# Designed miniproteins, single chains: the designs that were tried, part 77

Each design is a single chain, and the fold is of that chain. pLDDT is the mean over its residues in the fold that is shown.

## One batch from the design tools (miniprotein)

Design m2840
Fold by ESMFold2-Fast:
Structure m2840 (fold): chain A 66 residues (1-66)
Amino acid sequence: MEKYERALKKIEELAKAGKSPEQIRDELVKEGLLTPEQADVIFHMAETLLAIGEEIEKELEERRKK
């Protein structure tokens, strides 16, 4: 669904911007992109993506860039 695709993109953008999982969840619900139940599931995924992305970027960029 179009709405769902946009929600996933928004989650990635917010996670990359360093927003908290709770902020991401609330933002998506507030914009009407997800229902509270859907946002709760995506909220958990966003938290996981944030943790993984931060770890990978820290190690890779630190070694590749000064």
Scores: mean pLDDT 69

Design m2841
Fold by ESMFold2-Fast:
Structure m2841 (fold): chain A 93 residues (1-93)
Amino acid sequence: ADEGRARAIREGAEGGLAAGLGGGADGAGVAAAALAGAGGGLSAAIAGTEEGARREAELAKRAAYAAGGGNEAARAGAERAGEGAYRGGVAAA
């Protein structure tokens, strides 16, 4: 099993959920933030380079932040989504 890919998707999604719930987004916003984190994690995992993983993680963080409501609580969750996507993505190579 590709544990790095699974980790990137899972931790990205968890960070996105935290961004949406913490930021006070509605149900659609919470789902969008979770999907942004999960999708970003997948993209980071398949990027094939550390630079690519970092770029995809940054995009995931921005998308989760916007979907989560664009406030300080959403920022913390979005940073978690980006960090999880990056670490899992690098581990996936």
Scores: mean pLDDT 82

Design m2842
Fold by ESMFold2-Fast:
Order: C-alpha cells, then sequence, then structure tokens
Structure m2842 (fold): chain A 65 residues (1-65)
C-alpha cells in the first residue's frame, strides 16, 4: 500500500487525460482534473489512481457535449 503527494497524482492524471484528448484545451483538462481531486487528501493511495483517471476522462467527455 503506497501513497503519493496530491500534486504528483494531479500531474500524472493530467498527462494521461491529455494523451487521450489531444484536441481538448489543456486549461479545460487541468480544471476538470483539479475538480476531481479537490476533495482528496494531501496523500493519495496509488490504487485509486486508475479510478481518478477514468473519472477525469468521463468528465472531459461530458464537458465536450
Amino acid sequence: HMKLPKEVVKNYVKSQVKAEFPDVPDELIDKIVDEVLKDRPQFINVSEIPKLIEEAKKKVEEAKK
């Protein structure tokens, strides 16, 4: 069981989402990722990262509508 600083997790999630949505503005992706992570603690369990990536991707898809 390992935890990473929230800042590191944010940067990783942003990079993964940007890779999936290269045509979406970086500022929109950054805003959505910050929103997904806003209520998370300062250290995030590594096992949550895949779910955070999927949640952020889903929100980007919804924002494109």
Scores: mean pLDDT 82

Design m2843
Fold by ESMFold2-Fast:
Structure m2843 (fold): chain A 62 residues (1-62)
Amino acid sequence: FRVGQRVRAVRDFEAPLPTMLAFRVGDVFEVLRVVNDNFVEARNLATGEVGYVPAGWLEPVA
């Protein structure tokens, strides 16, 4: 993933930590930072919430 990239959730996610975003399948995010291979910092485009999202739950939006 890259900063500024739009990505979509492929699964529902319940946030186990307050620094993470909870989301539903189909939610679209903007990547703000690539933290590591497992996590990105992203903004949910529908809610404006910012937090960590597991990279494995995301796919690029064409």
Scores: mean pLDDT 81

Design m2844
Fold by ESMFold2-Fast:
Structure m2844 (fold): chain A 73 residues (1-73)
Amino acid sequence: LEELAEAVRKQGEGIAEQILKASGDEEAAKKIRELTEKAAEALREGNWEEAEKYLKEAEKLAKEAAKKAQELA
């Protein structure tokens, strides 16, 4: 679980970095990072349902940020 949790955290960091580079939206990048860190913590505690919830919210925000960046480009 530790290894999976760390992998989730690193992927969230990568997604946040890509959103920041594409949109310049520091708030969206920060929120995505926070949600993936919460998901990683839930995974470490064995709470799969809570982890899935946070991952879904992070995915939703990433899609919204990407759409917004496309409209502003």
Scores: mean pLDDT 78

Design m2845
Fold by ESMFold2-Fast:
Structure m2845 (fold): chain A 69 residues (1-69)
Amino acid sequence: SFEKGVEAYKKGNYDEAIKYFEEALKENPDDVRAYTLLAKIYFEKKKDVEKAQEYLDKAIENMKKRLKS
């Protein structure tokens, strides 16, 4: 769940946090919070700029979808 991802992130278990956030997105594919935190982890902790950008783009896409409705 999203909450388990946040707990893992706070403990510094970034790989565990990624797994829980990816599971949260399987349950709720429009969860902007999960996309945003995945982008942050990949950028700041994994130094994977390309992966971070993918998740950030998905977060922005889903925010725009909400604003149009």
Scores: mean pLDDT 81

Design m2846
Fold by ESMFold2-Fast:
Structure m2846 (fold): chain A 63 residues (1-63)
Amino acid sequence: SVGEVAIATKPVAARDDEDLSLEAGDEVEITKVLDEDWVEATLLTTGQSGLVPTSNLKAVGKA
């Protein structure tokens, strides 16, 4: 849900300018839920935002 912190369980390579690149272990804040397959998130270490597949994320708590 929006405002949750999630950890990338798998690396994500951005394929579009709207996508967020992640390494496994990166922490993101979920800023918007688009559907069951996609969220918009902000990478906590850089502040960069983009689209991330939900299958690559595991929720760990509130931001």
Scores: mean pLDDT 76

Design m2847
Fold by ESMFold2-Fast:
Structure m2847 (fold): chain A 107 residues (1-107)
Amino acid sequence: TAREEAIRAAREAYEYAKEAAEAAKEGDGEKAAEYALEAAVAAGTAAVAADSLGTEAGREAAELALKAMEYAAKAAEAAKEGDFEKAVEYAEKAAEYAKRAAELLEE
């Protein structure tokens, strides 16, 4: 279902964002950027699926997922530029928003 797809995609975004933060902490810019881009794609999928529910909770989850996508994209850019402190910060924010989107839909 669209709800199950949104929850799965949001959880995938959360896991990829966590992997991006970990890779950035290890100074692996290539892996950090790769995981951050995967987090952004998953967050985008979560946003579309959540919005398609046509519910207030779905719209709120979509907004949170879009924030996760924005921060994941910023994390990827920071990682590519070798700014690992910013890559960690943005990846952790992406993870937080993705987790909140999933939790909102699981209620």
Scores: mean pLDDT 90

Design m2848
Fold by ESMFold2-Fast:
Structure m2848 (fold): chain A 67 residues (1-67)
Amino acid sequence: SREQRIQSVIQGVEVLRDLGLISEEVADEIIEALRNGDLERAIELLRKELPRTGSLGEEMIRAIESI
């Protein structure tokens, strides 16, 4: 379901935070955007983090685009 896909992406963002690839503040902003259904904002925020997240960040963006 849409809700399960959103929850899976939220878990991925939490992993990026726990690995120190994104800050807690940035992770919270992305998670808020996902919970509000603002997928475009979540993608925009993740794109800014691509230099640090690499292929993991790219996978998260693709997962959001598939919702």
Scores: mean pLDDT 87

Design m2849
Fold by ESMFold2-Fast:
Structure m2849 (fold): chain A 57 residues (1-57)
Amino acid sequence: MLYKAVKDYEAKNDLELSLKKGEIVEVLEEIGKHYAVVKSLKTGKIGIVPKEYLEEI
C-alpha cells in the first residue's frame, strides 16, 4: 500500500532509508508498531523507516 513521507527523514544506519517530504513509498513489511520496510518509488531503494514519518494515501 502507498504512503507519503510527511517530513524529511535521515537514515541513522545502513538498514534505514532516507526520505524527503512528499516522497511516495510502498510499504513491503511492518516491523512492530513503529517501523516499516519500504521501497521508494522515486529511487527504487529499500530500507527501514519510522512509521510516524509516513501517511497512507
Scores: mean pLDDT 84

Design m2850
Fold by ESMFold2-Fast:
Order: C-alpha cells, then sequence, then structure tokens
Structure m2850 (fold): chain A 100 residues (1-100)
C-alpha cells in the first residue's frame, strides 16, 4: 500500500512539473495523472477520484486550446496544477501515516 502511494506521488509530481511547463506538455501530464488514478483505485478511492479530476481538467484544457480559447485553457491548466499540488500533499501525508 505504501509503495503504491509513493509511486502515485511520483506520477503526480511529474504531472505537476509538466503542467507548469505549459500546454505543450499537457498531454503527458494527463497520462501521468491517469496512471496515478489507476494505482490509487486499489488503495484509496477518494485519492483515485482526485487524480481522475486532475486528468479531466487537463483534458478540458486541451480541448479549449484546440478551439483557440487560449485564456480559458490556461486558467483550466492552472486549476489542474493546483489540484495536483493538493493531491501530492495528501498522498505524501497518507504514505507517512502508513510508515512504521
Amino acid sequence: EVEKLREAAELVERALELLREGPERAEEAREYAERAAELLEEVDRELASDARAVAELVRRALRLHERGDVESARRTLELAAEHAEELLRRLRERAEELEE
């Protein structure tokens, strides 16, 4: 369980880094968030749901960018990064609780 939480935290951290690099890297960030959600589905359904929410926000931002709504896309990516940062903190806290 701790190993999956740590692996998910690494994936979310990578997603956050990519989101901060801008929309060119957003597709990769979405893939990392989706992989984190898959790992978390067996560990904590709430954390898995949070990871899926990050992936959905990134997917929405990519669609907005494709339609030329650059400002809405940027705002949605900022929101995705904020959610990813919160998720990363929760994942690390949960892993720490399980370490003995």
Scores: mean pLDDT 84

Design m2851
Fold by ESMFold2-Fast:
Structure m2851 (fold): chain A 60 residues (1-60)
Amino acid sequence: MEEEIRKMSKEELEALLRELQAELLKVNPDREVVEKPSEGRESLIETAIMYLEQIEALKA
């Protein structure tokens, strides 16, 4: 999964991040989305991986 995320374009990463944020809000609605990921592709990748791990942990 990480390798697939690392190969994504910036537009694909931004779309994925929106979907992952929606899932996180669904399982933790009290969460405040305060920080925007930086414009850098690497930051988008790291944020996407973190969100995915958080979603998996919350669903476990």
Scores: mean pLDDT 69

Design m2852
Fold by ESMFold2-Fast:
Structure m2852 (fold): chain A 61 residues (1-61)
Amino acid sequence: SLVEKGRAALEAGDYETAVKYFEEAVKKDPNNKEALRGLSQAYWKLGDYEKAREYAIKAAK
């Protein structure tokens, strides 16, 4: 799945690839909390704290 690919990229430290897979997962299901958390974590690692916060809030609802 896209979420699994995103997690694998995140674990490998490939945060840009992780964003790509998690964004695709969120496009298919905007309420996928695993993908939203993955996006938050990946953006935090990339230093994009604004986007990290946005996705963390969406994942927490």
Scores: mean pLDDT 87

Design m2853
Fold by ESMFold2-Fast:
Structure m2853 (fold): chain A 64 residues (1-64)
Amino acid sequence: MSVHQRLIQAANTGIENDSVEETRKLATKVGDEAVRNGELTPEQAKKLKDAVVKSTETTIKISK
């Protein structure tokens, strides 16, 4: 599974559970694994994680 697909799953999990913290936890884990296996740089992982967390926060806020 691609890094992007795993990050989308992290976002969906947070949205389903109404928890930005759940998405942050999962996205951090995905990013760390991607850096460890050479798929992303630490900078790229941080940017993608932050974008996914922000997207999840916005989606939850709009759905209320």
Scores: mean pLDDT 81

Design m2854
Fold by ESMFold2-Fast:
Structure m2854 (fold): chain A 80 residues (1-80)
Amino acid sequence: MKLTAEQMAERAREMARLAEEAVREAERAGDEVLKRVAEILLEGARRALEAAEAGDVEKAEAILAEAYAEARRVYAEAEA
């Protein structure tokens, strides 16, 4: 099941909104790791939105996958 560019753009916008909220919550809690993870996801969502608005769903999906992979690496390294 392949998402349309419009559906992908809506998903990216929602992810950006949630990531912005997560950044604010992390700052309030003083959680530097959570803040960094949230900032990576926010940047990923923003770039994925740009790709989706250009009609490139595959690029948008790749950008989000890379952002999630980077966020997981940062979190794992901080817990090591």
Scores: mean pLDDT 82

Design m2855
Fold by ESMFold2-Fast:
Structure m2855 (fold): chain A 62 residues (1-62)
Amino acid sequence: KPSPEVLDAEVDLALALIRLAITKIEIERHGETPELQAEYDKAQAEVDAAETRLAGLRSREA
């Protein structure tokens, strides 16, 4: 049974992946701008951070 912290981390990862997907779609539809590139870089960093946190939490799960 996952802990509340694991569930919260899974939600954070899901939200980060959705933001990344939205930014990719915006770049494809409207072209790559410095603003969209910055949002993409932020979203990618959020995904990487969320994946790292979730992996750490799962490793500590008894």
Scores: mean pLDDT 80

Design m2857
Fold by ESMFold2-Fast:
Order: sequence, then structure tokens, then C-alpha cells
Structure m2857 (fold): chain A 93 residues (1-93)
Amino acid sequence: SLREKAEEYIKKAEELEKKGDNDGAAEEYLKAGQLYYKAEDYEEALELYKKAIELSTDNKLKAQAYYNMGLVYEKMGDYEKAEEYFKLADKLI
């Protein structure tokens, strides 16, 4: 059900992108990424966080996505990348 819910957020994000609502799409991609993270689908979570960052004009949302990417890299054992993404998040706040 976590993956199915994530796919629903992705579909909503794609629809918002088609309408030119890039900030709205970024919020939905962030939510989808968080669900993949909970499902331990770490590569899918990273791709969705990257999409959220690319589409967003909101530094707070970008900071949250970077922080969440850091959490993913910690789970993957890549502590150097985790630290770099946490630093990127801090710069935006």
C-alpha cells in the first residue's frame, strides 16, 4: 500500500506539471519519495527527491528534499554523501 500510495502522488505530480504547477508537483513528488523511503525503495526515493528539487522554487521544500536525500544515503551506508546533502539543506534555511 505504501508503493501504491506513492504512485498516486506521482500521478498527481505529473498532472500538476502538465498544468504548469511546478511547485505543486514538487510537493507531491516529495510525498511520493517519503513513501518510497518508508518502503526502503531508496533509489526511487532519491529520484523523486531530485525531481522535487528541480521543480521547486521554494527553498524550504528544497531543504526538506536535500535533508531527506541525506537520510537515504545514511540508510545506504554512504555517510559522506549524507553529510553533503545535510549541508545543502542547511544552506537553504
Scores: mean pLDDT 91

Design m2858
Fold by ESMFold2-Fast:
Structure m2858 (fold): chain A 99 residues (1-99)
Amino acid sequence: MKIEIRDPSSLSPEELRKLLDEARALADEAGLSPIEKIAVQLLVTVGGLSPEEAVKLVKEGKVKEALEYILKNTNNENLREFLELIIKALERKPGEKIP
């Protein structure tokens, strides 16, 4: 898995917008859940993956491993906390007991 952790601020606002728009469109087309769509955006912006690679990785059930890799290798505390929440949400199956 070729994940190159980057600071999203290294991207121009136009490049970031384009990547997020492409990621959203592909995730919508693939029928991903809201939490999976958020994971795709993180993999594209922070993980350095293409939108197509990020969506494929979610469909292959490898999204948790990819997010855990970013979590282990990032030094941004806010991003770590957010990644932990997304990973935990991805571990819940649709239709499992809602609190």
Scores: mean pLDDT 76

Design m2859
Fold by ESMFold2-Fast:
Structure m2859 (fold): chain A 98 residues (1-98)
Amino acid sequence: MEEAERAAREGAELGARIAAAGAERGTAAGFAAAAIGAAGAGGGAALEAKKAGGEEAGREAAKRAAEGARRGGLEAGGEETAEAAEKAALGGGLAMAK
């Protein structure tokens, strides 16, 4: 469980950074890159958490990654970037958690 929580937190931080980087460009390509990166970060975190604590841990990791991605996107690029990154991180994470 502690390993799963660490993976979730690190995934959330990575998701936030990817969202922020995409937002800085302020372009459609930048928003797409942020979403793809956030999905990968969320998926990775969930997969690692699932290996350590099962499906429940993977699902929690996905939620934490989504929260991190939303925060990073909002701070750097506003609501659209935050929403895109949050949805992508959650979707990627939940796909890997099941």
Scores: mean pLDDT 67

Design m2860
Fold by ESMFold2-Fast:
Structure m2860 (fold): chain A 87 residues (1-87)
Amino acid sequence: MKRPTLSVEEDAEILRKLRALPPEQIAALQKEINDFVKKKLEEFDKEVERLKTERGMPDSEISDYVAKKIGELLIDVYEKIAEWVRE
């Protein structure tokens, strides 16, 4: 599992900049994140089906894969927010 490379100080700076954004920018960011998550969940669902049907992966391994992918998705969402704030 890859952890975010951001320090507590960088996290605080990102949160400060997010709070300083006007409401229309927050709404635009929320839409971008919603669209991103929807696309990733659709890709993830297809991959889980492929692992079940093509590789015959057992349910226990599918469960572990799901947990890992959810963790990666949360990190990706956080990084996308950080990049939005940096621009």
Scores: mean pLDDT 74

Design m2861
Fold by ESMFold2-Fast:
Structure m2861 (fold): chain A 70 residues (1-70)
Amino acid sequence: DAREKLREQVREELKKQGGPASEAIADFLVDEAERLGLVEELLGKSTEEVSRVVFNEILERARKRREELL
């Protein structure tokens, strides 16, 4: 399961960097990646690249939605 593999990848990387919120942040990033259809593209990528791609896509989709409402 690609989603589960991405979740484990991001969790392991964030645990190495430390912090009690690492699992919650990993779950958020993976859930958003799945919602955006990016899971396969993000497999094998660094956590920094995963976060950049996910946040950029969220922002672009938010802009499009805002334009539809204007």
Scores: mean pLDDT 75

Design m2862
Fold by ESMFold2-Fast:
Structure m2862 (fold): chain A 60 residues (1-60)
Amino acid sequence: GKEELKEKLEEAKKELIEAVKNKDLDKAQEKSLELIELGEKDPELFEEAKKELEEFQKTL
């Protein structure tokens, strides 16, 4: 359901953030693709996650 998609998006987002902080570019790319695939299933949840990632990038 949507709750399961939301949890997967949040987990992938956290893993992407950690990969970026650790300068693991390969893992960051892998997690970015995973987020895109999950976002295709629910575009509204993807847009919310994308805004949070953009906010995080401003803090780098």
Scores: mean pLDDT 75

Design m2863
Fold by ESMFold2-Fast:
Structure m2863 (fold): chain A 81 residues (1-81)
Amino acid sequence: SEAEELLDRAVRLEEEIRKSTDNPKARLAAGVEAGLAGIAYGVGKVAGDPEFGTELVRKAVETLEEIKKDPEKKGTEFVEG
């Protein structure tokens, strides 16, 4: 399913970020976003709203891609708000 493909992508992006940077804020941000993707996937399944869950997982993937492009800036922005 699209949600499963996006969740797999979120997990892979988190792993790539963790391997590409030693920045603890970037790694924390990536871990939180990947965790939120997992929660969104589960909620979509349980609530019977897979479209809503899929959109939330997609948003997490987009955020992970942004963190991967600029871990220092995006990691700091994520943690500090």
Scores: mean pLDDT 81

Design m2864
Fold by ESMFold2-Fast:
Structure m2864 (fold): chain A 59 residues (1-59)
Amino acid sequence: MTAEEAAERVRELMKEYGVDEEDAENAAEGVREYYKEGGPEAAEEAVKLAEYNLEEAKK
């Protein structure tokens, strides 16, 4: 997984949950930053965390 793939995945997920473009882009940038610090595994964990937070917000 590349940083851009992880960022795009988060952006698409947030868009699907009705999150504003600005917030979705901020989340994508955060995932790119996690990739820089911890590589693909860190980016994957950041994506999972974003998905978890979106599911909790839906509740």
Scores: mean pLDDT 78

Design m2865
Fold by ESMFold2-Fast:
Structure m2865 (fold): chain A 79 residues (1-79)
Amino acid sequence: NKEHAKMLEKGGEEAERKAQEAEKKGDLETAARLYRSAATLYEQASKLYEEAGDKESAKKAKEKAEEYRKKAEELEKKA
């Protein structure tokens, strides 16, 4: 379901924005949690894009999921 994938991607973008705001405020624990939420939403979006045959969107979502998972791990070590 491509529409469902887009909704999850938008959720990931929202979590990403909130994570960046928390990070700017020095709330590393909240930032890490929100980056993990973004990663999970992008991962779910990637799977749905694959099911829909949208390989390009699936790849981009998967790359963002990996990026924000790593960012969360880095912040968890500093919190």
Scores: mean pLDDT 87

Design m2866
Fold by ESMFold2-Fast:
Structure m2866 (fold): chain A 60 residues (1-60)
Amino acid sequence: GDEELLKKLEEELTKLIGKEVAKEVVEAIKSGDYDKLRELYKKYGEEISEARDKALEEVS
């Protein structure tokens, strides 16, 4: 489910960009803070995309 995907996303993001920033990404997704997500994607877009792909593979 969505909660499992978000947990895997936070885990993979923590490995790539650290726990603090990983929490910011997941919280922005949960709260629908699209402005925050846009800024995070500008700075960490490649890492977020990689973490999302890995999280999807683990949930599939």
Scores: mean pLDDT 82

Design m2867
Fold by ESMFold2-Fast:
Structure m2867 (fold): chain A 85 residues (1-85)
Amino acid sequence: AVDRAVQLGKELGRAFEARAAEMGLRAKVGLGLMPSGNVYVGISLYDESGRLVATNFVLIYPSGRMEIVRADDPALLEEVIAEVE
């Protein structure tokens, strides 16, 4: 159900914000719900000076399946996805 994708997107965003803070980075998370029931999660990471250092984009299907669309830091993104799943 679409509600599962929305819930997972929120959990992914919170987990990423927490992990980024541990690294001394600030995360900006955006969620988008598509008519198809897919949820897009955009995660931008900023350093202490406010400079954009990475952008990550995840697509979550209504089934709860996640797909990495863009990963400027794939190891960190995969670790956070594993934490939420």
Scores: mean pLDDT 79

Design m2868
Fold by ESMFold2-Fast:
Structure m2868 (fold): chain A 79 residues (1-79)
Amino acid sequence: MSVEEAERLFEEGKRLFEEGKLEEALKLFEEALRMYAVELGPDHPLVAESLENIGRVYRAMGKEEEAEKLFRIAERFRE
């Protein structure tokens, strides 16, 4: 499983999010997150960025508490 594939899924997820396809965007971001975590390790900046985008999707879905949890986790991985 390649970092290039994860990046492609991540970019497609961003496009779907912009189109308002929140559930589909969430699935692609979660898959990209899994790939980045396996290939690069859980503390990598791309894992943090994926968590932030999943948080933005949850916020758009009205799940603010879940979004806040993801943003706090992502903040730890930027240090």
Scores: mean pLDDT 82

Design m2869
Fold by ESMFold2-Fast:
Formats: C-alpha cells, sequence, structure tokens
Structure m2869 (fold): chain A 94 residues (1-94)
C-alpha cells in the first residue's frame, strides 16, 4: 500500500486529483483488509485522502476523514499534530 500512497501524493501535487483519489481509495481498502480498520497505517491513508478532499474544496468530507484518522491514532502519536494542522489549513474544526 505504501507505493499507492506515494504515487497518489505525486498525482495530487500535479493536480491530478481523480488519479490520486483512485490510488488513495485502493490503498485504504488494502490496508483495512490486511491490517483491520483501526490500524495506524489505515489512519495514514485516511489522512492522505482527507488532505486530497480538502485540496478539491470538499472540506466537509475532508473533516470526516481526518476525524476517523484521529480516532484511530493514540493520543501521543506525533502524526496527530500534522493531521490537526491540515484540518485547520482546510478550514475544518473538531
Amino acid sequence: AEELLEKGEEYAKEGKFEEALALYEEALARLERELGPDHPEVARALAALGKLYAQMGKSEEAGELYRRALAILPEDDPRRAEIEQNMLAAGVRL
């Protein structure tokens, strides 16, 4: 799933949001199947997808994905700060 997330990020940076979306959705589905829905790697895929939705102007959908990612991650996980920063940048509140 790592390669799908990396390639998705590349497409998102190029403005190819439809291609990035497909790759992130495939990565999320793979990680949920292999590791279960509450694994930290699933939170990473959810955060990537949330950032993409925010870039597409879909702040409500982005907020839901970021909240799911934060619900998975332990309170002391350093990845939480980056997700919260991305939420604020997108105009999303918790």
Scores: mean pLDDT 80

Design m2870
Fold by ESMFold2-Fast:
Structure m2870 (fold): chain A 118 residues (1-118)
Amino acid sequence: SVVVTESGGGTVAEGGSLTLSGKVSGADFSESSVGWLIEIPGKGARGVASMSADGKKKSYSEEWKGRATISRDDAKSTAYLNMSNLKKEDTGTYYKLVGSVSSKGGLVAGNGAQVTVV
């Protein structure tokens, strides 16, 4: 019964910036790691950024280093992805993933936020 709602997508000019948010309900957000991935038609899913449950450990994929910042607000059960210097190759659907609290659970994602770089 975990629900993830991504928002902040849209059309943005090349070189521009965009902030995505992902709100979680039905899970203990403070106990969950968070991650962001992009799904590109014909190329599959690629990781963007991740953060540990305590917010102290952050990881970025090589193509996103210096262009993305991951953050979280546990009081709002929301994770954020700030993206800058956007490229046409960054066009895709962005999903906020939450680690399952179940030992047999997979990653949970919402419907995604569509980003189009023009």
Scores: mean pLDDT 79

Design m2871
Fold by ESMFold2-Fast:
Structure m2871 (fold): chain A 66 residues (1-66)
Amino acid sequence: SKESEAARYAAAGEILYVAGEIENDPDLYKQAAETYRKAADLYRESGNTEQAEEFEKKADEVEKKA
C-alpha cells in the first residue's frame, strides 16, 4: 500500500537524518529532507494527512540544516 511505502521512506529518512547528525554532513541532511518529502507525498496520497504534515514539517526543519 502507499501508506506502507510511505512508512519505509519515513524510516529511510530517519536513518539519513541520524547519519547527518553524527557526521554533521549537509549532503546527508539534504537526502533526509528529500526522503521525508517522498514519505509525506505518499502519506497524503493514502489519505493520511496528519502523517503527511508531520513529515513535510520534518523535511523543512532538516533542509534548514543543509
Scores: mean pLDDT 86

Design m2872
Fold by ESMFold2-Fast:
Structure m2872 (fold): chain A 75 residues (1-75)
Amino acid sequence: SPVDRALARLEELIAESKDPEAQELMRSVLDTLRRLGATPEQVVRALRAMADYFAGKNPELAEKLREIAAEVEAE
């Protein structure tokens, strides 16, 4: 599903991150989305919220999160 693919991509970003704060935040969000059985809309909102949070600190990560959100919306 588009949700499962998005969560797998988020897990990849967590593994590639060198920032412990970013890893912890993204993992917390990933675990929450998995526990709730999140809808595509909820996944998109969470990814965009994380992107907005990281926009000033890590623009590259923010862009990758927005790309994943856009892929969920396209399907």
Scores: mean pLDDT 86

Design m2873
Fold by ESMFold2-Fast:
Structure m2873 (fold): chain A 60 residues (1-60)
Amino acid sequence: SPVEEELKRLDELVEKARREAEELAAASSDPRRAQLLLGVAEGVERLAEWTKKRLLEAAE
């Protein structure tokens, strides 16, 4: 279904964003900035969960 394809692509986007945020944090010379950058990965995962629920709701 179109929704199944959208969910799959969203999962791929989230995994890429999480990985890049972790790489950016690992490259940071400032431990406090690294911690904030890791927060981006957590934020992306939370937004993705919210978005999946809305996509499923919209498919009904």
Scores: mean pLDDT 82

Design m2874
Fold by ESMFold2-Fast:
Structure m2874 (fold): chain A 66 residues (1-66)
Amino acid sequence: EEEEKARKLAEQAVDNAVAAVRGTPGLDVDEIAEALKEYLKKQGFGDIADEAAERTRARMEALRAA
């Protein structure tokens, strides 16, 4: 289904973004979240883009706190 595929894609994108931040501490979390949002919107997943970006940001912040 479209929803399942989009959610899976968003989850993978979040994992990739988190890994990128881990490897490059100088990366701006805001920029990464915004780039992900723009990418998903361009792919036609506008409805999920907002949630995916927010989730990425929250996860990165949690990772930095741990």
Scores: mean pLDDT 69

Design m2875
Fold by ESMFold2-Fast:
Structure m2875 (fold): chain A 99 residues (1-99)
Amino acid sequence: EAKKYYEEGIKYYKEGKYEEAIEKYKEALKILEEKGIKDPLIAEAYYNLGNVYYKLGKYDEAIEYYNKALEIYEELGIYSMLMMDIGVNHLKIAVDKVI
């Protein structure tokens, strides 16, 4: 159920339909959070929301969602290349904000 909305979000993101991607990722998160499920898909959805907001130039929201993704990955004890990518995106946003 939640995975279907997440996959639809990825599809819209690839098509450049960023507002529709946001809507689908938020629907996936709502389902997972309402069911009290703690799984990696929550972190994946937050990470992808960060990427969408970054593409829209909404850097404060992008940083917020990247931080939420990191928080969930830490709670789950998952260490992956995705955490490194999140760190790189945080640095890039910080540089773009200052310049």
Scores: mean pLDDT 74

